# Ledger of designs, part 11: designed miniproteins, single chains

Each design is a single chain, and the fold is of that chain. pLDDT is the mean over its residues in the fold that is shown.

## One batch from the design tools (miniprotein)

Design m354
Fold by ESMFold2-Fast:
Structure m354 (fold): chain A 74 residues (1-74)
Amino acid sequence: MLTDEQIDHLVKQLLALYEEDKDMAIEALRAVARRFGVELTDEEIEKLKNMSKEEFEKYVRELLRRAQAAADAA
């Protein structure tokens, strides 16, 4: 189960990676999302590539919170 602390930690790691290598950050996000039963489409990946750092942070945080809620409901 994802805790709020784990979400914050993952967001910070992915943001740091996004600053250095955007494609690597997106691949890392795909791996995390897949672990929680979320498959990112090619269209979603393209949107992620065009996001600002701030938009990427909001997207990642929202995605991880949704994954947490889905896991709690299962």
Scores: mean pLDDT 78

Design m355
Fold by ESMFold2-Fast:
Structure m355 (fold): chain A 72 residues (1-72)
Amino acid sequence: MKVELDEVQQTILELLSQGPMTRGALIRRASERTGASQATVSRALRRLEEAGLVASATLDDGTVLVGLSKAA
């Protein structure tokens, strides 16, 4: 499927608009809401990172936190 901002991408942005969350929790929640596979959610997340809409940070304990990118 070739879409620039599909339901999976919109769901990721909606979840992150409520605040940053762990990458695992984000993938699970978006998969549960859309019915998409976790692999599809991971690809959508990568596209959002490439578009500069989403950023990830690794915390000192190894937790990967994902949030909206405010590079304005």
Scores: mean pLDDT 76

Design m356
Fold by ESMFold2-Fast:
Structure m356 (fold): chain A 74 residues (1-74)
Amino acid sequence: SPERVRALLQRWEEEVGRVLEEGAARGWSTDEIVARLQGLIDRTVAELRALGEDEVAEAVRRAGAELLEAVRAS
């Protein structure tokens, strides 16, 4: 359902923000932040694919890859 897709995307955005903020506050390594973000990407993509939302899942996978590249470059 569109409502479920919106809820998953909202949760994804909130969880990414939380990982970045908590990682900075606790002094997590880049590798730890990357590992946690990769887990969020994989989970969100899998949940979207389970809903049959393959195009949205691909968009999240691509956005997640760009986010991981940005984190590694920092």
Scores: mean pLDDT 88

Design m357
Fold by ESMFold2-Fast:
Structure m357 (fold): chain A 68 residues (1-68)
Amino acid sequence: SMAEEARNRVLVAAGDAISSAKNQQEAIDLIRRETDRLVREYRDDPEAVQAIRETTAQVIAGVQREYS
């Protein structure tokens, strides 16, 4: 489904951001930048947009927990 594809693309983008980022804030900023782009790309699919938003919130929470 498009929602599954969109979710997986968020997870890939998050992994790339975490691997390249120098600190927590840079990782979060990179994730948000990429997920904003994905929301625009999937704008005509409400389920995909919801999956992007939910997955983004989950990965950001994970990044914040890891650096606590």
Scores: mean pLDDT 86

Design m358
Fold by ESMFold2-Fast:
Structure m358 (fold): chain A 74 residues (1-74)
Amino acid sequence: EDADIAAMRDNALRVQKATEEAKKAGVGDEAQKIRDEGLRRASEHVAAGNYAEASRVLGQTADELEKLAEEAKK
């Protein structure tokens, strides 16, 4: 398996998990917007064959969603 494709898949799973956590923390609408924008940007990179950049974008999206969920719990 291509390492960039594997990383992209792992980061996509992180995005899903972080979105669910943010939804449970009461910020589901904000999480959905971040998720949708991140997936849109990653999809553009995938369409161009840039799996490394798609993986990076999904990782940044996951980090942002994880931070949102943590802030919502405080």
Scores: mean pLDDT 84

Design m359
Fold by ESMFold2-Fast:
Order: C-alpha cells, then sequence, then structure tokens
Structure m359 (fold): chain A 61 residues (1-61)
C-alpha cells in the first residue's frame, strides 16, 4: 500500500483495544509506529510478537 493509504488506515485504528497478556494497549502500538516514522506493514512486523502487533496488522491490512 502507499504511504498515504497506510497513514489513513493508521488514523482509523480502534485505540480502545488492548493486549491483556502483555499489558500493552493498541494506542501504545500506534504511538510506536508514529514515533519511528513507520509507513509499511513490513516495518510493523518488527514490533515484538504480541496481541498488539496482531491487532495492528489486522487493522492495517
Amino acid sequence: MSKEEFNERLSKVDLSLYDPLHGMTVQQGVDWVKRNNITSLEEVKTFPQSGTRDMLLESLK
């Protein structure tokens, strides 16, 4: 997908979701993506294996 499309989808991610096993919210995952200027799904896969990563990847596909 394009960088613009990626950013559009990122802005629509449900921030109320959380990963209870790792104690991390999807909001924290979105903040990590923005902080590191990530614009592709391949770069999101570098986030540690977690429910947060899986929820981010599902929301962005």
Scores: mean pLDDT 74

Design m360
Fold by ESMFold2-Fast:
Structure m360 (fold): chain A 88 residues (1-88)
Amino acid sequence: MSPAERARALAAELRALLEDYRAGRLSEDEFVARGAQLVAEVRALARELGDEETLRLAGLVAEALAARDFAAALRHAEELLARLERAA
């Protein structure tokens, strides 16, 4: 799979995660667990591409999720999603 195809797939998964959380379909623990897995995959892709800004944004999402600061997690995840969609 190309880097652009991987970025598109991760963007779609992140969008679905944010929509499910906002709709009340995920518990806080499910949101943290799924978000952490997605962020790890985004970080791996960003390191492969040398995309420092995507790495920084993914780090902010990870920190917010670990702190259970859902307002910050959502804000940073929206910025990350917009960047991933531009990369695809």
Scores: mean pLDDT 87

Design m361
Fold by ESMFold2-Fast:
Structure m361 (fold): chain A 56 residues (1-56)
Amino acid sequence: SRRDRAARTLLRLENRLERYSVRELAEMAGVSVGTLHSVFREVFGESLSTRIARMR
């Protein structure tokens, strides 16, 4: 599914998420920004914003 592909993309990029804008991450994952946030919370158990802030 699109969500499964997005989850795999996020896992592949997990150590460098801060290098990309939220728009670029959504484009790479092949989903909307809203779906990206939903999938990220499901996969990592925290918000995308919180995760990126910790990496900066």
Scores: mean pLDDT 84

Design m362
Fold by ESMFold2-Fast:
Structure m362 (fold): chain A 85 residues (1-85)
Amino acid sequence: DIEEIEKEWEEFKAKAEEILAKMPEELKPVAEELVKASGEVLKTYLKDKEEAEKLNEEKMKELSEKLAEIYKKLGEEEKAKAFEE
């Protein structure tokens, strides 16, 4: 469901909002990847729903790992752990 995928991306963006407000430069690469990944997933959904769902899961994991790394570099270890779950 494309609506469900969009909801997942909105929830993910919300999780990144705090770091953007605190350190926008550190989040810039993740924000660019988020936009690209979201577009790729939605575009793939129009051709193959199953492939899009797999791509969504993979991209979400990749971006979560990158956000965790950025939080660790900022000294916010507890926030980093939240993205590793």
Scores: mean pLDDT 70

Design m363
Fold by ESMFold2-Fast:
Structure m363 (fold): chain A 65 residues (1-65)
Amino acid sequence: MIIEGSGPLGAFEAIAAAARGEKKIVVYSRDLEQAEAVKRLLDHFGLTDVEVVAATSREEAEKLL
């Protein structure tokens, strides 16, 4: 699943996707810290089996799926 990592909406989508059983989430954002923040939130909620990968563009994100 690819998620746009700008702000709280990206974090909410990541939590919802992980809760639905997504095992890999690609976060694309200008700020690479957004992927790290998403991973920390997922780990906090016990969703530790989810792989989170950072990308700086949509095209890069699609290649990382």
Scores: mean pLDDT 73

Design m364
Fold by ESMFold2-Fast:
Formats: sequence, C-alpha cells, structure tokens
Structure m364 (fold): chain A 86 residues (1-86)
Amino acid sequence: DMAAEQALVDKARELAEEMVKKIEEAAKQGVDLAKQTAGIASKEFQALLDQARAFSQRAGDQVGQIGLEMYGRIGKLISDALAKES
C-alpha cells in the first residue's frame, strides 16, 4: 500500500521537524535540558523508523535518511549551545 508507506514517510518528516524545534527551544534554556529532550524524542523517532522498516525497505530507507538529517541538525544545536556556555 503506497499510500500507507507515504503516510509513514510524511509522519517521520513532521516528527523530525517538531523534534528539532523542541530541542532548539530546550537548548535556549540549557545544554542539559537540550540533551534530555533529544534523548526522549530520539526514542519516539526510533519507534517510527522500526515501523517503516517493517513496512518496506523503501519506507525504511526514506525514514532513515530523514533521521540522519534530523540527528545532524540536533547535534549542531547541542554543539552550538555548548559553545555558548564555554
């Protein structure tokens, strides 16, 4: 079902953007809060990635790429917050 596959990919994209936004706001309040928020959010994204992989290789690959981009952005936010505390 291509529609269900696309819905999983779209959900991953929405979740990734919301996760980055939440972590950006947390980082403004402190590095520890940003790291804690990232840890909680990453578990939610991993569950969606596992669901996508179980659905199809294509869905898993697409959600995996979204995850890599999201984790890269989160890593930069935390690194930038650390630099401001130094």
Scores: mean pLDDT 85

Design m365
Fold by ESMFold2-Fast:
Structure m365 (fold): chain A 83 residues (1-83)
Amino acid sequence: SDEVKKLEKRIKELEREIENLRKSIEDLRAEGARLLAATTDPEVKRKIEALYQTKILFLEAVVNNLEARKEELKEKIEELKRK
């Protein structure tokens, strides 16, 4: 049905958003690690760790929200296929 095709398209859009966010998380992990390796001041290291941990946790929360939305759309497709 056209409704199922629209939901499948939305799932693909969410999958692309999730992939992009996962790449951003890995980039932030790499950047944080490089900055920590280049830093000798313990106070500055603590601030870098806190900043990158906060950024990563925020993006992981966004990914979890998009994954939940994707599962809701999959359930709707299954309901439509039963009708």
Scores: mean pLDDT 90

Design m366
Fold by ESMFold2-Fast:
Structure m366 (fold): chain A 77 residues (1-77)
Amino acid sequence: KAEEAARRFVAVAEEIAAGLVDDPDREAAVERAVLEAGRRLGIEEAAELYIETLRNLASLSDEEKEEAAARILEILE
């Protein structure tokens, strides 16, 4: 289910990010880890949408944030 897929995605992203701990740009390192985790789990589209949402977080309305979250969860199903 989507919740299990999301948990696995986070775990893989954290494992990859741990390997990037010495990267001076941690934000870019985390972004790369999230995209790589999405690619490995076959949910690259969800990972890309997640990164796009984070980058635009300050300019998105609460409604747009909820819509993006719902779309990500739908892809994970």
Scores: mean pLDDT 64

Design m367
Fold by ESMFold2-Fast:
Structure m367 (fold): chain A 82 residues (1-82)
Amino acid sequence: MKLKVTIEYKGKTLTFEVEVEDADEGARKIVEKAWENFPDLTLNELFLLYLAAREAVKRALDSGEKVTVTVGPITVTVEPIE
């Protein structure tokens, strides 16, 4: 499934597309993109992002609906676009 992902972190926004088969693959790809684009992310925030992204991708895959999950200063929005 093709997903549009938006990450909001401390007033900065990053939007990108990923193709995923499962929630773990989706979370990994989201975390990799965030790590490349948000140099101020701590390892603890990256771990929280992984959990939030995994939950958001799982809910989006299960429902086919747009899902938003917030963890601390990080908001992840996942939207199916297939």
Scores: mean pLDDT 83

Design m368
Fold by ESMFold2-Fast:
Structure m368 (fold): chain A 98 residues (1-98)
Amino acid sequence: SVEEAEEGGKTAARGLERMGQPEEAEKVEKLAKELAEAIRKGASDEELEKLFKEILGVVQRGIKEAVEKYGLTPEVLEGAKEAEKGLKLIYEAVRRAK
């Protein structure tokens, strides 16, 4: 649903912020809102897939940068888990919208 895509975006952004990646967190939240709007408007499977892949890419880059900068600290590990939880919510929202 639209609400699940937005909630997933906020959850992923919170994980990225915990990992010290505020710019990537802002990008994820913006893209998740764009995805939620696309779902609301009945966008094509291609458009939904494209937005999801962009969100996934931002999260993956944020995790990589956090690991490279800080190592595998508890904050990075917990932030990565939270970001993954957000991604799963977004994935389920996209899957149900198709």
Scores: mean pLDDT 88

Design m369
Fold by ESMFold2-Fast:
Structure m369 (fold): chain A 72 residues (1-72)
Amino acid sequence: GAETFATMLANEARGAAESENGDEDVDEIIKYLKDQAENLKKLGNESGAKAYERALYLAEKYREEQRQRRES
């Protein structure tokens, strides 16, 4: 379902954030998660929208944590 796919994308974003060349891939995954969460909310699929919002939160957290580690 949409919830499983959102979780897979969050895990992909984590892997991309840990990659030396993954910054663009992480940004595209984050954009996709934002767009899908908004679209699902407009369609009335609140459970799907919340799953993508949770995946988005995790992806952004992983990106920020990896950015901080690279600067340290």
Scores: mean pLDDT 75

Design m370
Fold by ESMFold2-Fast:
Structure m370 (fold): chain A 93 residues (1-93)
Amino acid sequence: SELRENIFESLLEAIKDEELKKRLEEAIKNKDWEEVLKILNEILKNANEGIKKLIIYFEALLAIEEGVPISKISKVTGISRSSISKAIKELKE
């Protein structure tokens, strides 16, 4: 998805921790969504509002395109189910 690629590139550019960035890129390449969610949770602990918003949209895309359950995303990352569902709705408009 071009939208997913654009959101992913924006997220990578926003990550200043080179080790987390490399781990995230590798996990996405391998389609290891469990590892992706764990890395996103690590990033979220020190994220500003802009990075948090990018993460929420990326998580919404994982739910839409890869079928990752919203409940699993919420449990691993601490982002509310309502925030993820709202982002999914916005992406489908």
Scores: mean pLDDT 82

Design m371
Fold by ESMFold2-Fast:
Structure m371 (fold): chain A 96 residues (1-96)
Amino acid sequence: KKEELEELIRELERLIRELSEAVEAGDYKAAVEAIRRAAELFEERGEEKAAENLRKLAEQLEEAAEKGDRLEAEITAAMAVILLSVEIVVLKRELE
């Protein structure tokens, strides 16, 4: 149980890094893929609401990028980073 949570936290921290680097590079396709990968991890844990929220953010980011709405894309990506960061804090609290 503890080892599984520690591995999940490490994977989510890597995805936040990948997402942030992709956005900085203007690679919104990679950013969308990182968010969708995180959603899959939460779905596998039975955290359906977190997974659904991440999938909605991924879809919104993809649409904003396709329309060339850079401000909306950056805001949506930032919201995904915030949500993932909050979930990591919750998971770390479970280890205590």
Scores: mean pLDDT 85

Design m372
Fold by ESMFold2-Fast:
Structure m372 (fold): chain A 110 residues (1-110)
Amino acid sequence: LLEEMKLELTRLYSLFQELSVEEIIAVLEKLLASLPAEVQERVQPLVDEAIERLRAAEAAGDEAARQQALGDLIGRLFQVFQTFSEEEQEHFIKVLKEINKEIEEKIAKR
């Protein structure tokens, strides 16, 4: 599960490089909405902070701040994932795989 999560988070990070800030925010909101309530409660603060930091970086034209916000989000998602039950971890990986596939398909159809 940890190695599979690392792979899917690495894919998500790479895909975020192809997306606008608004598209990234939509992806994060969809990810959050796809998680069970107990998992959402633990992930929500990370997503809220990332959205705030991404919007601030965009407003400032600060690419370094944008990259740091994304990197911190990916790292914190991996840390919180390790606190989940095995069932919650398996579900999170499944949701992330579905989201990554949808982003890849959207990029391919541009």
Scores: mean pLDDT 85

Design m373
Fold by ESMFold2-Fast:
Structure m373 (fold): chain A 69 residues (1-69)
Amino acid sequence: PSEAIRNAGRYAVEEATRYLRSKLSEEEAEKAIEEVKRAADRAMETAQSPAEVMAAVADATKRALEEAL
């Protein structure tokens, strides 16, 4: 992946990590964060723009919250 795509993925994961830790217990947040990281890794392999990887991370964050609730 390009540097821009990699940087967007890293930033989006960091933001998702803060968000999930504010919404979930420590244990549930750790599991959700791992799912978000996996989604980011997959998106970075195929994404053509930073916006695509950020969208994938946002979607994974919503799914992880739904699974943890």
Scores: mean pLDDT 81

Design m374
Fold by ESMFold2-Fast:
Structure m374 (fold): chain A 89 residues (1-89)
Amino acid sequence: SLKEKAEELYKKAKELVAEADRIYQEHPNDPEALRQAAELYRKAAELYNKAASLFKQAGDTEFAEKYRDMAIEANARAVRLEKEAQKLA
């Protein structure tokens, strides 16, 4: 179902966020590690947006909005790390 596909995308996005968080915690002052973590946040945001779209198609507007918000947060974290990496380079 659309909801099952959305849940799978959500799980993958959460794994990418956890990996990005781990990289940042282990290497907070490494510009290459920060760019890698930012890329993972960007990929997570893409999956959250895809999950949101599937929930919208299924008529579940509350889950669609929740996952769009998660995508916005993941993209904001990516932007922050991209800026930090640029300052360290």
Scores: mean pLDDT 89

Design m375
Fold by ESMFold2-Fast:
Structure m375 (fold): chain A 107 residues (1-107)
Amino acid sequence: SLLDQALALLDKAIAMEDEIANDPSASDELKKSAINQRETLLEVKRMLEEQPEDKRVLILAGASLGVLAIQEYIHIKLYPQFKERLEEQRDIYIEAEHLLQQKVDQL
């Protein structure tokens, strides 16, 4: 399903944020950002698992992912040494938001 695909992308993003948070070459600022983004992803995942057919929940979850994607555009410029990983995270957030929007359109 669209939701199962979105949840799988969220799980991948959570793991990627955790890897940055624990990377000894990452600055304290980048690590703190990764921890904060991971907590946002865990909350988004929880909301979607608890209320998978609530249109308002799907819209709010999608908006949260859109904000995370915008943050990664900024992080790519601030942390060029992590550019490839941050671009992959951005693309995951964009794709997950797109899948949730498609789910909203089906309700």
Scores: mean pLDDT 91

Design m376
Fold by ESMFold2-Fast:
Structure m376 (fold): chain A 87 residues (1-87)
Amino acid sequence: MKMVLPESLSEEVKELMKEINELGRKAQELYEKYLETGDEKDKEEAIKLVEEAVRKAEEALKVAPPEFQSYFRSLLEELKRAKEELE
C-alpha cells in the first residue's frame, strides 16, 4: 500500500506514524509466532510493543493537524482493542 504523507505534516508526526506502523507489524509477527510455538515470551513482547504503539499514537494525536485527528483516534482505538485481545 502506497502511503502518501502530506509534505505539510511535521517530521515529528511522520516519524511517529512510521514507528507506530513498525511496532504494530512486529507485534503481529510475534503474536503469530506465539500462536505457532506457544512461547509466552513472544506473547509478552507483542503486548509490550502494542503498549509502545498506543503511547506513540497518543503522542501523535496531541500534535497532529485537524485533518489527521480522526485517523489517529481510530488507530488508537484499534491498538487499545488489540492490547485487550492479547491480554
Scores: mean pLDDT 77

Design m377
Fold by ESMFold2-Fast:
Structure m377 (fold): chain A 67 residues (1-67)
Amino acid sequence: SLEEIAREIALRLLLGYSPEEIARWLKENYGIELTPEEVARIADLYLSGRREEALELLKKVIKRQEE
């Protein structure tokens, strides 16, 4: 689910993975292309308790790639 993906982005950032490494992991495992800045923003929103905003950003990026 998108909720699980957003959670894993946040957890990987906390574990010391770089935003670039997380972006690569997302592309390889889910086919989702995020910039390192978008990865960092999603993690920040999720960890700050703004989880719905983190999910909306993730949805927006995925929709952009389907266009």
Scores: mean pLDDT 84

Design m378
Fold by ESMFold2-Fast:
Structure m378 (fold): chain A 71 residues (1-71)
Amino acid sequence: MYKVTLKGKFVEEDEEGAKLPIDENGYVEVTLELESERDVATLKVGDIVTVKIDGKPTNSKIRIEEIRVEK
C-alpha cells in the first residue's frame, strides 16, 4: 500500500464528531493508505477530496495544497 500525506485547506467539516486536526492556520494534514500508484497519481494540488478519519463512515473535505508520498 502507498502511504500519502495530504496537506490542504479545510473546506467542509464532518459534523458528526469525526473531525480533522485543523492547525492554527486552517490547514489539515492527513495520511491516506492507497492500494495503487495510479490512485496516487490522480491526486492533484487544487483538488477537493473527501477524507475518512480512522475508517469512520463520515467524511471531511480538504483542498489539496501539498502531496507527500511516504515510502
Scores: mean pLDDT 65

Design m379
Fold by ESMFold2-Fast:
Structure m379 (fold): chain A 74 residues (1-74)
Amino acid sequence: SEVEEVFKKIEELYRQMYTEKDLNKLREILNEMEALVQRLQDQNLLGDSPLGQRIYKILEEAKRLLEERERELK
């Protein structure tokens, strides 16, 4: 399933973000995650599914992680 493949990729990308210290690289990884989610949305593949909900949860957590790392540099 395309949704399952994207879920696995987003999980891998989120793991990369957790260990990455370069803000520019963190932004690149988040942009890649957002692009993957947008592609599924455009194809109406996310729907109201448990897997789709998990994908959105990981994306929101990734956004929070980036915001936290940006605050640490102030």
Scores: mean pLDDT 83

Design m380
Fold by ESMFold2-Fast:
Structure m380 (fold): chain A 75 residues (1-75)
Amino acid sequence: SSSIQSQIDNTKEQIKKAKEKAEEAKKEYEQALNDPSTPATVKAGAALRKIGYETEVFLLTKKLEELEQQYKSSQ
């Protein structure tokens, strides 16, 4: 409980990095879709990476909400 602020700060940093990766993956996916010469396997791979990073952001955001609720309840 005394380190909960550090966990919040660390989780916020992880979310920031995950969002940056999700934005990069989204751009790669959109580029792959817009290029007719891109193989279907490459498009599928880009889609999976995008979903993966979006899922990571979602899970980290839920973790942050739980940590913030614990912090507020302890004040």
Scores: mean pLDDT 85

Design m381
Fold by ESMFold2-Fast:
Structure m381 (fold): chain A 103 residues (1-103)
Amino acid sequence: KTALIVADKEGYKILGEGEAVEVDITVRGPGAEEALEKIIEELEKKGGKLLYKSVTELPNGQKLASARIRLEKPLSVEEIAKILEEALKESGAEEVLATLRLK
């Protein structure tokens, strides 16, 4: 089972429901790395374990920042969406896409 979250400056949209055990996150924009660090920190506080992290600078100066996080304690899709939205609002990032593996 899989869920998707897309967050941007207008808010977030969710496809699917339930509790996530693993999250793949991709952040785009000038503040992508900062937003991703905030997301990682918040999920780690809730029992998340960082599996990998990648940051790539695009030719136009935008960054693409990605991470995979395993959740020792499952989190609701809605809780994860709020974390993504808050990180986006606190950074110069433009968009977050998350693919969640559900329990």
Scores: mean pLDDT 85

Design m382
Fold by ESMFold2-Fast:
Structure m382 (fold): chain A 86 residues (1-86)
Amino acid sequence: MKRIAVVSGTPDEAATAALAAALESRGHEVVAAVSADGDVEKAVEATRKIIEEKKPDAVVAGSERPEELLPAIKEVAKEHGVELVG
């Protein structure tokens, strides 16, 4: 079991929730699930806040778009010693 945070760069809250449910069905604890509405800065800030407050074992990128999302989240995760999966 891992404590996982899901961060999506799309406004599709249903897709983000579906990914969170799939991870929970595999026996993981989803500590946060966030849709950043296409805003990379919001995704970065949400990821940083989640890492500080929830201390997840891993962050999962819930979308490949915007293309800047994955590198930005990866830098935040690396800075805090958290695994990025995506």
Scores: mean pLDDT 76

Design m383
Fold by ESMFold2-Fast:
Formats: sequence, structure tokens, C-alpha cells
Structure m383 (fold): chain A 80 residues (1-80)
Amino acid sequence: MEEEIAKEVAEKTAKEVAEKAVETSRAGAKAPLEDIEELRPLAEEAEKRGLVGEEGWRKLGEEIGREIGEKIGKEIAKKL
């Protein structure tokens, strides 16, 4: 199921990104989370072309996960 795959990838990616963001913040390292924004054109093009097979769904889920992670990281950074 495409929804289940996207959710699973998003949850795992969001959790790992959130943990990494917290760890990066404590370590004082500045990681370019802005690079994730460059994935936006890819998601837009995937939607326009339509989802293609398992690979397409997997990539879309991965991008969703990264986008969620970015929002979580941004909120954590704002609190700091």
C-alpha cells in the first residue's frame, strides 16, 4: 500500500532527522538542512509526471519524510 510505505518512510526519516538535529544542536555543528529544500522541485516533478511504480512511491515517501524532518528541526532550532 502506497500510503503505508510513505508513512513508514516518513516516520523513520523524521525520527532520524529529528534526533540528528538535536544531536547536531548539542554538538554545535551547523549542518545544511537547507539542502533538503532542493528536493522540492523533484517532488513537484514527480507529481506532474505521476507516480511511477515502487521506486516512485519510495522516493516520494523519502522526500515527505525529509520535509517533515526539516519542519521538526526548524521548530527545535527556533526554541534554541
Scores: mean pLDDT 53

Design m384
Fold by ESMFold2-Fast:
Structure m384 (fold): chain A 76 residues (1-76)
Amino acid sequence: GAVEQKKAEAIDLLQKASEGKALPVKDKQILKEALEAVKKASSVEEAIKQLEALKKKAVTDESKEIIDRAIQLLKE
């Protein structure tokens, strides 16, 4: 379904970013929490709300941009 596809795309983005990018340990942990939040969310709206909260906790602009990209994928 459309919800499962959007969640899968956001999860893939967050997974690759948490493993592949040179980010601080705290931001890698936030991206892993973001990935789990998307997996556990019952709706796209719930996933977006949780990602916006995690974005506020992120330290680097790069991590915030990754979370914003995940939010945009969920909105499409």
Scores: mean pLDDT 81

Design m385
Fold by ESMFold2-Fast:
Structure m385 (fold): chain A 93 residues (1-93)
Amino acid sequence: PVLDPGFYRALREPARRAEELRRRAERERDLSLAELERMIEELERLRAELEAGLARNRKGIEANPELKAEAEEVLAVIDEALAFLRARREELE
């Protein structure tokens, strides 16, 4: 199946951003509640955009096991970063 090259690039950006935000939260112990909430909102938006993209390309992804595996890894990275940021937010409440 032929998928748009832009879709392959779109898979990598959310994972990179999620890892960046998680590393920042690990490094910066003095992050405010508002800053953590903005980071969570950004990752939730990226996750929703990725899920929408996966739904539009479902048949092509199912026909390409490597791309399906990459998409699942990206979702896992985002979900792990969200869990970490949400835990940090709860510590400040």
Scores: mean pLDDT 78

Design m386
Fold by ESMFold2-Fast:
Formats: C-alpha cells, sequence, structure tokens
Structure m386 (fold): chain A 94 residues (1-94)
C-alpha cells in the first residue's frame, strides 16, 4: 500500500533497520543473508564491501519481489544503520 511505502521512507530516513525490515516483509532466510552482509561491511568497511552489501540488498529485494522504491528505501535504511555502527566500532577499538 502507499501508506506502507511512506512508513518505509520514514524508517529509511531514521536508519530504523528493524522497522524497515518489518515493512519490507523480508523472509527469515533473507534477513539472515542481509545480517551476514552487514557484518562483513562492519568488520571491514571499504568502498568494495559497501558495493557488495548494496548488491546483496538488490539481490534480496528482487527475490522478495520488492518495488524499485521499496528497494531504494531498504538500501538507505541499511546503509545508514551500518555506517553509524562502523563509526562507533572504529572509535572504541582505536
Amino acid sequence: SMERLKELEKAAELGALEKALELAGLSEESREELEEAMRKYIKNPSEETKKELEEKIEEIARREGLSEEETRYLKEAVLKYVGGIAEIVRAVSK
């Protein structure tokens, strides 16, 4: 619905990962694959691992039948979330 898409856009703006995943309606398998890709990026943040994460999100979105707009918002939510976590990990690990 248009209402769901609008809520997904808000979740993306806030980097609210759990809400974005819920609204996108991802399967348990897709959520696990996404978590693995996110962990890989957080452990070793680079332009290469960011591209790998983006490509994995697009693969999952295609498999789950997400629209182009839903895919864009899901990607934004994930990237905002992992970007923030990667900065925190770097700051505390020195």
Scores: mean pLDDT 82

Design m387
Fold by ESMFold2-Fast:
Structure m387 (fold): chain A 91 residues (1-91)
Amino acid sequence: SEEIRDKGLVAISRALEKVRPAAEQDPEARALVERYFLKAMIAVLSAKNEEEAKTYLEYYFDQLAADLESRGHTEVAQAVREAKKEALKEL
């Protein structure tokens, strides 16, 4: 529904604002954050219900955190994990 999309987009936007400062000075970390947040937004826009929106958020945030961690961006990965927990509480 439109309500689920609106909540999901707000949650993603707030998560991005929280993560952005940690990624700001590293071009690789910034590019990964931008890529995965865009994918999460597109997925949430196609969500049919709240559980599907939560599943998309969790999937893309977990993939982003894992990709960041594997490349040595540990602090950015931690910011993503924290932002994920807050975003899921908003849904």
Scores: mean pLDDT 84

Design m388
Fold by ESMFold2-Fast:
Structure m388 (fold): chain A 63 residues (1-63)
Amino acid sequence: SAEEAKELLRAKAKEYKKLGLEEAAKQLMEAIPGVRNVAEARTLYLKITLELGKKEVEKLKKG
C-alpha cells in the first residue's frame, strides 16, 4: 500500500542519515507527504538514488 511504501521510505531516510547523507535524507523526508501511491514512492526512491550516484561521480572528477 501507499502507507507501507511511505514507511519504507522513512526507514530509508534514517539509513541515509546514519551514512552521513543528510541532504538525501532531508529531500526524501520532505517529499514523502506528497506520495499518493506505490508507483510514486518507487519513482521518488529512484530519483534520490540517481542524484546520489551523480554526486559520487562529481566527487571522483574533483579528486
Scores: mean pLDDT 78

